# Designed miniproteins, single chains, continued (5), part 93

Each design is a single chain, and the fold is of that chain. pLDDT is the mean over its residues in the fold that is shown.

## One batch from the design tools (miniprotein)

Design m19441
Fold by ESMFold2-Fast:
Structure m19441 (fold): chain A 60 residues (1-60)
Amino acid sequence: MHVFRIEFESEEAAKKAAEYVKEHYPEAKVEVEGKTLIIETEESVTRATGIALDAIGAGL
């Protein structure tokens, strides 16, 4: 299991990124804590990193 914590500039950006991950990567567990997005996945480290990068892009 891989866990990524990504801090965004605002809570709204984190929520936007969370919705993107839920839509495109439904197998990943996603939680928002304030401005921080937490992604938990059983995928490979390469795939997990890709999910994190996509989330960052979606929150911008």
Scores: mean pLDDT 80

Design m19442
Fold by ESMFold2-Fast:
Structure m19442 (fold): chain A 80 residues (1-80)
Amino acid sequence: MEIKPTRITDSVAKKLGFKDKQELIDWLKEKVRSALPFASQEYIDELVQKAVEDRFPDAQTMSDAIPGISVSEARRILEA
């Protein structure tokens, strides 16, 4: 499929007000934990890792893939 690779990078994280990519990832894990309080830490880590490496065509798809992230928050990540 001929669409540009979108990757969460240190540059994206800094544009969103985070120190680096790891701080953004830690924030995403916290959001998922809030949405899925009974999920194991391993499940949350795996879900967030896959999400930050994946490609999302729009903010709705990203929000659906990352429980706890709103469409508005997903749009800011994709536009960063």
Scores: mean pLDDT 75

Design m19443
Fold by ESMFold2-Fast:
Structure m19443 (fold): chain A 66 residues (1-66)
Amino acid sequence: SPASQEEVAALIGEILRLIGDILDLKKKLEKLLKEGGDEAEIEKLKAEIEKLEKELEELKAKLRSL
């Protein structure tokens, strides 16, 4: 059965929240790169961004399957 409008809205809400989190981390990464921040902190942020972007693609795929 197709998902309810409420289920679709909830999933869209999760996607938008995750996009916001990714953008915040990318902004932090840009600041560190411009200011010559710690390499370990830069690599940690890159890894977290990659992880969240993979989660975002999974949620988008789930939304398309509804």
Scores: mean pLDDT 86

Design m19444
Fold by ESMFold2-Fast:
Structure m19444 (fold): chain A 71 residues (1-71)
Amino acid sequence: SLEEEERRQRLRDLMNRAAKILSEYKKAQKNNDKERVEKLKKEMDRIFAEIARLDPLAAEQLREVYEQVEK
């Protein structure tokens, strides 16, 4: 259905945005840019919440990847 295709497209867009933020987060950590790290964390939390509304399983998988990068 159109609704299902729209949901999948939104999920793809959010996952792509999450990947970009994660990449920027790694660079900010390497550069010891604490202000940027905190800003990116907040942005990631917002995207995580929206992904969780669309697909809780995808959100949990993304959370695991995020936690591995923080460690």
Scores: mean pLDDT 81

Design m19445
Fold by ESMFold2-Fast:
Structure m19445 (fold): chain A 61 residues (1-61)
Amino acid sequence: EVLPLPEKLSEKQKRAIALAYVYAKKAGDEEAMKHAMDVLKKNLSPEEIERLIKEAEEILK
């Protein structure tokens, strides 16, 4: 029940998207937040998304 991904994100790309989400969140840019979250949801599990966002918030604080 596992399909190969058509496109694979690198660890750096995943972190970059998570950082973009956190930056957009701090700026109040709802459109940018939704876009970044949509990309994350297409490529990562909910738990991995939550972890990456927490890590990005820790780095930025």
Scores: mean pLDDT 75

Design m19446
Fold by ESMFold2-Fast:
Structure m19446 (fold): chain A 79 residues (1-79)
Amino acid sequence: SAAYNKGLELHKQKRYEEAIEYFKLALQQDPDNALAWLNLGKSYEKLGRLKEAKEYYTKALQLDPTNSEAKAKLEEIDK
């Protein structure tokens, strides 16, 4: 997805609010994209929005239960 790739680029540039818009656009096209949910959570976490980050990490883990990064992020936020 072009939107997903743009979100990754913006996140790398630390433009987290803009990255969020593109990850949300990618998820409108493919709501089962577990990596887009994970990266949406990571962008929210960088903004200090931990409640939203937890919600999106949970969604990523529900779609891909083997995602060790999403699992680790949830354990860290709950501490």
Scores: mean pLDDT 89

Design m19447
Fold by ESMFold2-Fast:
Structure m19447 (fold): chain A 77 residues (1-77)
Amino acid sequence: MDEELLEELLKKGEITEEQKERILEVEKLMRENDPSDPEVLKKAIELQLELGKARGRFPPPEVLEESLKRLEEHIKK
């Protein structure tokens, strides 16, 4: 379960309590809403960008920024 994994990461000092809360909030959003919704995907990518900038353990920021641009184009259309 994601919460158990996040607790393990927090205990190891790999994430902060604030980052844990934000991750859980985005995962809740993804579960309660349609994951194909561009707005939901955009918020998930924005969180990954924020975490990736701090740690470098997520996909490269450039890849996530490109995905965000594509989602914005899809929403605008």
Scores: mean pLDDT 62

Design m19448
Fold by ESMFold2-Fast:
Structure m19448 (fold): chain A 58 residues (1-58)
Amino acid sequence: GEAEVREAARRAAEAVKAGDREAMLRYSQEAVRLAEEAGLGPEYADRLIVREVIRAGA
């Protein structure tokens, strides 16, 4: 559901902040997959990732 998408997006943002490209790609793909499964679409996951990156100061 939405909480799982948000958690994956948050982990992707932490990976961006840490400079971990592999983890960023993995968690970003997971967020998109979870958003599609929840009927929210890939754009929802992308928006969450951007928001969490801004929140993290990255």
Scores: mean pLDDT 83

Design m19449
Fold by ESMFold2-Fast:
Structure m19449 (fold): chain A 86 residues (1-86)
Amino acid sequence: GLEREILIGVGDLLAAMGELFRKKGDYKTAGEFYEKAAEYYEKAGDYKKAAEYYRKAAEAYEKAGDKEKAAEMRKKAEEMEELAKK
């Protein structure tokens, strides 16, 4: 439906912003955008994309030195990967 399409569209925009900040070396901001993108994909029921972007958020947070956030994002990615198998 329209709501799902809007959620995916917002997720795609946030993912693109995360990629932009990753390329400029701002890993903290990249992680925040990837995390928000993953949350929107999760709300849309796109668990495969949610898992992908939670993993990207984890990598970005790890490069930013935020080990706690990186661990939280890895756990969310694993949960999304399990949901994607159903």
Scores: mean pLDDT 90

Design m19450
Fold by ESMFold2-Fast:
Structure m19450 (fold): chain A 58 residues (1-58)
Amino acid sequence: SLEEKWKKLLEEAKKKGEISEEEAEALGEGFKYILTESPRATEEQLEKLLETLEKYFK
């Protein structure tokens, strides 16, 4: 799911020291909120963003 992919991305970002643990928690909550409240276009954009970032965070 997008939420699971996002959590994995946040773990990699923390591992690289790009974000703090508090920032990762806030981003996780924010992403969940956006998925729940967002219009379909926003969800599609988030999915494309995750696919792109996953490719480069490896």
Scores: mean pLDDT 69

Design m19451
Fold by ESMFold2-Fast:
Structure m19451 (fold): chain A 77 residues (1-77)
Amino acid sequence: LMEKLEKLDEEQKIWLALLAIDPVPGYEELSKLAREYLAAHPEERDALLAAAFEKGRAGLTREQVEEAARRLVEYLS
């Protein structure tokens, strides 16, 4: 599973970091995995979190965040 997380593209990793910061109801396990990934990769963590905060600042809708979470779960399944 962690190997699949490492193979995510940059945009997918940014969404993963966003889900670690702002957990989505119904996707608690994905948010937990996101936090575990960031903890395991401290060198990537700061850059990914900065990009995730910038993405959140752009005014994401609930539907956009849920869609990203769903796509990540599909990729990891």
Scores: mean pLDDT 79

Design m19452
Fold by ESMFold2-Fast:
Structure m19452 (fold): chain A 79 residues (1-79)
Amino acid sequence: SLLSGASEKEKKAEEKLRKEVIPLLFADHTPENIEKAREKLLEIAKEVPGNPLALLYVMIATAEHPDFEELAKALLEAR
């Protein structure tokens, strides 16, 4: 599973992703909410480089919002 063998940092990052980022990406589609989601995803990526859940959501976000392309590229390179 995505949490199997995860450290406490990875568990906290996935919790933050699910509680703070998912609603911003998939519920309220305002430019302000999208920008906040991008900032939170970048923070999570820096804390746990290569987290597959964070990378997956960044890839989904960039399909809807091309402005996320640089973030997706940075996260892929950080793996």
Scores: mean pLDDT 60

Design m19453
Fold by ESMFold2-Fast:
Structure m19453 (fold): chain A 65 residues (1-65)
Amino acid sequence: KAEDLEEGKKLYEKGVTAMKQGKYDEAIKYFTEAKEKFERAGDEEGAKQSETALLTTKSTKKLLA
C-alpha cells in the first residue's frame, strides 16, 4: 500500500537522524520498522537499504562500545 511506502520512508529518515545524533538504539528501532514497512509495500530496494543501514548501525555501535 502507498501508506506503507510513505511510512517506511519517514521511519528511514528518522533512523538516519538518530544515527547523526549518536542515538544508535533508536536508529536500530527505526531502521527495523522501516524495513517492515517497505516489505509490506513490496519495495525490495527500500527493504534492502533499511537492512543495510540496520547492519551498519549495529556495527558502529559495537565499535563505539
Scores: mean pLDDT 82

Design m19454
Fold by ESMFold2-Fast:
Structure m19454 (fold): chain A 61 residues (1-61)
Amino acid sequence: SAADLERQLELLKRGAEIAIERNDETVLAGIRQRVEDLLAQSTDPEIQKRARELLAEIDAA
């Protein structure tokens, strides 16, 4: 459901922030893959926008 995808995205965002602070490239790469998978599964424009924003944040780290 959209609510499940929103919750997954929120957890992935928090995980990415922690991985960036810890310089944990392996964890960050895994989170990036999960965000890509979520983006591929979602047809919701708001979820797609948030997922793309998170990917940009990860790629800038």
Scores: mean pLDDT 85

Design m19455
Fold by ESMFold2-Fast:
Structure m19455 (fold): chain A 70 residues (1-70)
Amino acid sequence: MKEEIKKILEEIAKKYGLSIEDADKLAEFLAKNLPGWSKERVELLVASAAALAKAKGETTLKLEHIQEVL
């Protein structure tokens, strides 16, 4: 699960033109806080966080963006 979430984070960040502050930390946070969430729901959450980062003029996807949309 953690490795699958990490791949989702990397894929979506790339699509939005963002780097990731700590992909392992973000993947671990999501795996711990979203047990049983479908891949599609995780992808939507990560995409929302990426869109938020872009809206704030940031170039890096951070844990704070994930927490704000969760």
Scores: mean pLDDT 82

Design m19456
Fold by ESMFold2-Fast:
Structure m19456 (fold): chain A 58 residues (1-58)
Amino acid sequence: DKLLEELREKLKELGFSDKEIEWILKKVEGNDALTEQLLKLLEDPKARESLRESFESE
């Protein structure tokens, strides 16, 4: 899936760990709309922090 690959590369570029990336991808896998929304959301530094906090809370 090209969209999931774009998300993976973006998360890696932004310094997310392999475990964080895998967790995020599992949440959006099979939902292209969520993947697209998340890609756009990652342009906001506050959204990046919120996403990391969500992973930490799981």
Scores: mean pLDDT 78

Design m19457
Fold by ESMFold2-Fast:
Structure m19457 (fold): chain A 58 residues (1-58)
Amino acid sequence: SMMEEKLKELAEELAKKGVETGKVSKEEIQRLAEETGASIEEAERAVYEATVLLLSQK
């Protein structure tokens, strides 16, 4: 639960940077996964979902 919360929080921060800069690198996704104990697929999905939410808020 705490690690899942951390994944969501850090994924949202990374998604914000991606929206502002137009880029999220594979290395950033891998680092997110390593820091939160998530799989690369879970980290990628979390960033994608956060990005969609940010873009839908206008």
Scores: mean pLDDT 80

Design m19458
Fold by ESMFold2-Fast:
Structure m19458 (fold): chain A 88 residues (1-88)
Amino acid sequence: MFAAASREELQTGLLAALATAGDRALSAAEIARITGLSQATVSRLLNELEREGLVERRRVGRTTAYRITEAGRERAVAGRAALIAAQA
């Protein structure tokens, strides 16, 4: 699904996966399983999204987890609306 996707498409996909989880924090491993991406790719994209303020980093026990921000949710809605319109 995300193979050969652009960086922008990958970022939109990650934000959409996080938005689907609502206010729940997801680990890089969980996001990798949902998106089908490698954990290394997910971690790199999450670092970029965190710097843009679209996700926030949280520690849950021994695991670093990521939660979507309000700005990230807005970006995910805009990106998903464009993707849905293209598929409709």
Scores: mean pLDDT 72

Design m19459
Fold by ESMFold2-Fast:
Structure m19459 (fold): chain A 71 residues (1-71)
Amino acid sequence: SKLEEALELVDRLGVEVALGRISLEEARERLIKAGLSEEQARLAVEYIRLSLQGKFEEARRVLEELKELLE
């Protein structure tokens, strides 16, 4: 589904950011190029940022908001 494909991309880009291969801004641009809206891409980047900071509960809430916008 489009939702599953988008979430897989977010997870892959999160790994790339965590490994220092790309910036959060580059991750945002790739999400938009993949067909996400500006709002969806912003939430995805916020999810990645919070996850990298170890703020997993806050990250989970942002992910839930992202999923609603992807439906």
Scores: mean pLDDT 87

Design m19460
Fold by ESMFold2-Fast:
Structure m19460 (fold): chain A 75 residues (1-75)
Amino acid sequence: MDKREELLRFAGELLEKYSRGEITFEQALDELVKKAKELGFSKEEIERLVRDVVTAYTGDPSLAEKIAKEIVEKY
């Protein structure tokens, strides 16, 4: 299976859980960073993927940019 597709689906699941209050924002970011590192993605690739996923899910580019920056900080 494509690593990018796997990461995008995982990111979508984390965002869904976070939006439902099942996990904290910090927990979601930590899990996403771990998965991305495991799959061999760079910081820049992760930023772009997170921005795309969050924008597609929420329609909020500002939230997407904030989340992408937090991902880079955690890396």
Scores: mean pLDDT 75

Design m19461
Fold by ESMFold2-Fast:
Structure m19461 (fold): chain A 74 residues (1-74)
Amino acid sequence: AEQLLKEALEAVNRGDYERAIELFKKAADELTPEQAREVAERLRKMADIAEASGQTEAAERYRRLADIFEEKAK
């Protein structure tokens, strides 16, 4: 799970959103609901920072990823 999460974040940093979504979905399936919630909160904070910096498209991508983790946390 930790390795998949690291690779997913690296994919986001490269702008490879499709790869990131695939890796995050795999990681979410391996995470506990509590861990998935923590990752979702982190992604939402990253989205807020990106939006404050004028990077609206990046913010939207981070929020969509956070939604995936929140769904898995239920």
Scores: mean pLDDT 76

Design m19462
Fold by ESMFold2-Fast:
Structure m19462 (fold): chain A 84 residues (1-84)
Amino acid sequence: DGIKLAERIKELVEKIKEETDPFDRDVYRALIEILFAVMKLANPELKEEIDEASDRVLAALDAGDYDTAIKTVEELIKKLKEKS
């Protein structure tokens, strides 16, 4: 379920925002990458939209822009709901 995967990604972004340990933040970031990869495998018809969202989320996380990362995941969830 792409929607559930995207919701888990949003939870991980929110955890990164509140996390003070750099190691745990890196672990959460790696999990986000894995969940996006799983989502693309499960939803190959949405690969382009998922790739775009993944790139934007990871770039925003690397820039410390957690609000943009959360917003991007919320937009992806909305798109997934509209296509189901």
Scores: mean pLDDT 85

Design m19463
Fold by ESMFold2-Fast:
Structure m19463 (fold): chain A 71 residues (1-71)
Amino acid sequence: DLERRILTLVLRGDVEAARELLLARVPAEAAELGLDEEEVRELVERALEDAARQAEAIRAAGLEAAALERI
């Protein structure tokens, strides 16, 4: 669910909205895992990089409409 929302925002070119959503959600999950602020920032940036790679692969394959439709 969260991954799909992030991927959708990145596909739309709204990377900043994706970052804000991750920063709102990840700290709550990170507290359960005992992660510090630096580790949280690293996870957020890694998630955005992964979403960007997936978005580019989807665009290259011509599947943007299908990916956006299945949200």
Scores: mean pLDDT 73

Design m19464
Fold by ESMFold2-Fast:
Structure m19464 (fold): chain A 72 residues (1-72)
Amino acid sequence: TEEALRALVREAAAALGPRARALAELALAGPRSAAEVMEALGLSQAELRRLHGEIVAALRARAAELEEVAAA
């Protein structure tokens, strides 16, 4: 469900800290430009790219964990 996906994104981002959680919440609220996100969170372009990469990596790790549980 969409709620389950949203919960997964929030959980993965929360583990990375408050900035990552805020970025995830903005993304879940709807599509925004990089400039809008940077201004809202006070991030540089490099910081935004780093946080985005960390969230994606955390989501992939969580998805792999869930796949292993489902296969067991």
Scores: mean pLDDT 77

Design m19465
Fold by ESMFold2-Fast:
Structure m19465 (fold): chain A 90 residues (1-90)
Amino acid sequence: FEKKALEALKRAKELVEEAKRLKKELEEVVGPDEEAEKLVEEAEKLLEELQNPPANPPEGLTEEKHIEEILKKLEEIVKELREKLKKAKE
C-alpha cells in the first residue's frame, strides 16, 4: 500500500504540472480563462489532499479507493484543459 501511495503521489504531481502547463499555453492563445484557473486550483487542492490525507477517509471508501478517486479527478481536469486548448487552437 505505501509503495502504491508513493507512486500515486508522483503521478498526481505530474498531472498537476501538466495542468499548470496547459493553463499557461491556453492563456498564451486566448488570454486569461477563469475556468482554466479554477481547474488548476482544483488540481492543486486534490494534490494537497493526497499529500495530507484526512485522518478518516470518506465513509465507505478504503484509502486505496480514495487515492484512485483523486487520481481520476486529476486526469479529468487535465483532459478538460487539453480539450479547451484544442478548441482554442481551432
Scores: mean pLDDT 77

Design m19466
Fold by ESMFold2-Fast:
Structure m19466 (fold): chain A 55 residues (1-55)
Amino acid sequence: MSPLEKKKEQLKAFGLTLLAAGVPLEHVENAIRYLGKEMNIPEEEVEEVIREVKE
């Protein structure tokens, strides 16, 4: 996996873990956006992770 793909998988796993713990979807989306920016993931790639988590 490329470094970007690995970061995206980590971000997705983080979001899914929060959803499994019962965190409201709106808070999960905000947490993913925040962490994605901190990880230097492009905004479009962060939004893709959010769509996959919402599936």
Scores: mean pLDDT 82

Design m19467
Fold by ESMFold2-Fast:
Structure m19467 (fold): chain A 65 residues (1-65)
Amino acid sequence: MNKLVLQIVGLAIRAIGYLLDGDLEKAEEAIKEMEKLAEQIEDEEVKKEAEKIIERLRKLLEEEK
């Protein structure tokens, strides 16, 4: 796994933690950083999987607003 993918996974864990704690602002910041890093993924299949995770986290964030 490259460093970029590891950073996205770390941000996903943080975003989930913030959502569980009700810290919507920090959750949104983590999701935005994931989106930024996902744009840099060269492997189309890995990028697609990252985008699916981001989509699910976005839906969870919208439900909590």
Scores: mean pLDDT 81

Design m19468
Fold by ESMFold2-Fast:
Structure m19468 (fold): chain A 81 residues (1-81)
Amino acid sequence: GSVPIELAVGEIAAAVAKALALSGTPFDDVENFLLRIGKKLGIEEEVKKAIEEARKQYGDNDVAASLAAADRLIEILREKA
């Protein structure tokens, strides 16, 4: 395939994060999951910024914040691919 392995791993992680959020997982737990993935993929700082922006934009909406952070993870990995 034409997709880098890091992007494929990130897409799976984003799908898992979205599934967790839609299943009622709090944003703080989704944040911890995404930060661990970001660290393993070498993009921890970019993921921290994505989480901060999602929290600022969506406040107490855990689902919207989680979906936004997961989508931004994929955008970061596509830019680096």
Scores: mean pLDDT 82

Design m19469
Fold by ESMFold2-Fast:
Structure m19469 (fold): chain A 84 residues (1-84)
Amino acid sequence: SMEEVIKFLEEQIKENPTAAFYNELGKAYLELGEYEKAIEAYEKAIELAGESYAEAWENLGKAYEKLGEKEKAKEAFEKAKKVK
């Protein structure tokens, strides 16, 4: 289940916090409709990997779209395009 995926990722993050694990955690929250938690996870992924993490920026944009934050979504998508 997605809840099991989240638990697994939280355990992995406690041992070794990586951008990839935070990006996957964000995706899991996005699938559950937990958009604000998804945003927080993607922001941490970007902090750890640096601004060149195109996938995390694209996913951040999708999460902002779900919240109706059109301007923030646009900025995130533009960041993703600059590194792809």
Scores: mean pLDDT 87

Design m19470
Fold by ESMFold2-Fast:
Structure m19470 (fold): chain A 82 residues (1-82)
Amino acid sequence: MSDSQRQQILQHLDNGIQSARNGDIDSAVSHMRDVRDIFDQSGRRGASIGIGRMIDRLRRGEMSPQEVARILQQIRDSIQSQ
């Protein structure tokens, strides 16, 4: 993954976390889709699939926005720590 792709993922994760915490599901899903697509483009297929599954579960009401925000924060911290 390039430094540019890493910075884009961190930005979309921060925005997605904020949207999820605010209960803005549509905005959170939009940012999660951008994260998914960048992971796929960078060859991180497992991470891309994982985000896609979280989007599906959030949209079905099988996962709360608060739980999504918590998981996205863990992913964000992992990426920042390398």
Scores: mean pLDDT 87

Design m19471
Fold by ESMFold2-Fast:
Structure m19471 (fold): chain A 57 residues (1-57)
Amino acid sequence: SAELEELIKEIRELKKQISDEEKLEEIGRASVRLMLEQNLSPLEAMKYEKEQIEKLL
């Protein structure tokens, strides 16, 4: 979807501003875990990932 594509682009740009790669990997693993365990859609998981990355700025 257009919303998912835009969100992926935004996350990619935000990640460039974060030097803590370990924390980014932790956030990515958490979003995947939420998809598998809490049945979040890819869109919902990406929204969570963006929100967590923004907190690191």
Scores: mean pLDDT 82

Design m19472
Fold by ESMFold2-Fast:
Structure m19472 (fold): chain A 76 residues (1-76)
Amino acid sequence: MDEAKQKVSEILTKSLNEALERLRAGDGRGAKEAIQQGIEEAKKLGEELGLPKSETNDIISTQLGKFSDEANRILG
C-alpha cells in the first residue's frame, strides 16, 4: 500500500515539476499538457497497483494544490 502511494506520488510529482519548468520558460501550453499527462498516468498507475480511487484522488488533489501555489508565484 505505502509503496503504491509512493510510486503514484513520485510519477505525478515528476510531471508537475516538468510543468513548473515549462511555465518558467513561458510555455503555458506545454505546462498544461504535462499536468494532464501526469494526472492520467497517476490515475492509471493507481488503478494498476490496486489503490482505492479515493487514495489516488487525494494524492492528485494534494500535489495539484502545491503546484497551484508555485505556479501562482511564477505567473504573479
Scores: mean pLDDT 83

Design m19473
Fold by ESMFold2-Fast:
Structure m19473 (fold): chain A 76 residues (1-76)
Amino acid sequence: ADEALRLAEEGGLLALTVANNEEAARLAGKASQALKQGDYETAIRLLEEAAKLAESPRAQRLFREAARIARDLLEK
């Protein structure tokens, strides 16, 4: 859970700081809250949406990796 949270937060910071993408950063923030609450289904959906909106390939990769980890947690 901590790794997925870190990746979501890093992706959100990159989306906001490097690309000024407030919507991707907002979705990443909501996904981080869902991860903290154990709501992995909501976190996965929000992280995939953030990845679609992210302009930075690195931010897209971070969001998709966080979503992958959240899926692994959901299946356990």
Scores: mean pLDDT 77

Design m19474
Fold by ESMFold2-Fast:
Structure m19474 (fold): chain A 98 residues (1-98)
Amino acid sequence: AAPSAAQMIALAQSLFQSARDAGQQAQYSHRVEKLADGSILETSISLVDASHDGQQQQIRLEIRNLYDANNHIQRRDIILSIQGSDGSIQRYSHSSDI
């Protein structure tokens, strides 16, 4: 079965904690954009690079929250990407209309 939003967040948290325990530093970015229709898009990105025996992985968690003009959440998108040293990308996504 496809992972739930909670399972995706738990997996991402576990991967980021393992990277921190190994001395890797995570990068964080947060953006709030007002769209032409008056809606508000909030994007949060967490990124960590990990390496093992010369092989690099990039773990990226992206959360997008879409709000209406009255600041009521309408949609949440969660995207977890794991990029291998070979350029392969494993991508998990979950979208919820609220």
Scores: mean pLDDT 79

Design m19475
Fold by ESMFold2-Fast:
Structure m19475 (fold): chain A 70 residues (1-70)
Amino acid sequence: EEYAERAREKALEKGASEPAAQNVAIFVRDEVERNPDISEEELDALIERYADSFAKVEKNARAHVAELRA
């Protein structure tokens, strides 16, 4: 749970919205549940990767939605 909260905060720092940050937390939690042997260092790298990816994808999606409604 602490890692999920950290993942959410990292996503927000990367510019993700609250819903996207929550999705990052969910994905990190699911990864830890599937790989309980994951090291703290590997977990930090995973959090960074998901946070960056979701912030990027959401920024792109928001631009697309704005175009569709214009």
Scores: mean pLDDT 75

Design m19476
Fold by ESMFold2-Fast:
Formats: sequence, structure tokens, C-alpha cells
Structure m19476 (fold): chain A 68 residues (1-68)
Amino acid sequence: MIDMNEVELSLLMMQVSIYKRYPELDLEEAIEVLEKAIELARKNPNTPEEVIEELEKELKEFKEKLEK
């Protein structure tokens, strides 16, 4: 079976890495990508807990930057 969630998660994780470096480029898009990555990571049993925690931390930081 083709695991579309695994493929999509890999792509989102790559995008998250870019947005971690340059969150100011597209803060709203970065937040949306992070939220999607976290959702897929939580649904994928192969995702380490530390990865989910790091994504949640980044999401909080991006939201704080957008609000301020």
C-alpha cells in the first residue's frame, strides 16, 4: 500500500526545515505547514516523540512572531 501520509510528512518536514531558518518570509504559510506536519506526525506511529515536540515548539515560536 502506498503510504501517502508518510510521503506528505517527509515533504512537510523538509519545508519546516526551511521555515525554521527564514520564518519571516511567509509566517502564515510556515504556521500552516507546521500544523499539517504536526498532525501527520501524530498520526504516523513511526514518528519519534522528540520530532513532534520540536515541531510544536517551532509552531509556538512562529505564532508568537506573527502576533508581535
Scores: mean pLDDT 68

Design m19477
Fold by ESMFold2-Fast:
Parts: sequence; structure tokens; C-alpha cells
Structure m19477 (fold): chain A 68 residues (1-68)
Amino acid sequence: KKEEGEKKIKDLENLAKQVAPWDPEAAERIRKLAEEMKKALDKGDFQKANELYEEAVRLYREAVERRR
């Protein structure tokens, strides 16, 4: 499960990179959530890590919707 979490963190970093050109604030928030998720995984708090991942994905979706 920790390996899956680390892969998800890389996914969030990619999402932040994708939105950075038009929404740098959303990109920064997604990166901060990825950092918090990494800390949660280091503490073994997998529930917190999943919550942070879902929040970051939601921010990404909202940023994409705002661009339209």
C-alpha cells in the first residue's frame, strides 16, 4: 500500500505540472497536498494519505473546469 501511495504522489506532481501554466495557485496547492500525503505515508496514516489524494484530485478537476 505504501508503494501505491508513492505512485499516487508522483501522479499528483504530474497533475500540478499540467495545471501550472494557467493556474499556478492550484498547482501550488496540489504540490502542498502531495507533500502532506508523503508525510502521512511516512507516519503510516494511510487513511489521511487517501483523503489528501482525493482532495488534490478534486482541486485538479476544479482547475480544469475553471479553464473552460
Scores: mean pLDDT 80

Design m19478
Fold by ESMFold2-Fast:
Structure m19478 (fold): chain A 73 residues (1-73)
Amino acid sequence: MAENALSTIDPEKAKEQALELADEAIRLVKEGGDPSRAVALITAAMLLAALSGDEETLEKVRQKAEEVDKLIE
């Protein structure tokens, strides 16, 4: 199969990091941190989840992104 080390992200690590970044974004907003940083974290989490190709992980990150948006309004 066509796969390049320079372009290929590890899907399993991408899933873990996507969920970690999404949780970090929620925690940051709940702590009264910078909303712009939280949005950046959730955006990175969504991109990693999409690149992982895991539908379940993408759905979880999307739900967490909606929670962040609701908290910052």
Scores: mean pLDDT 77

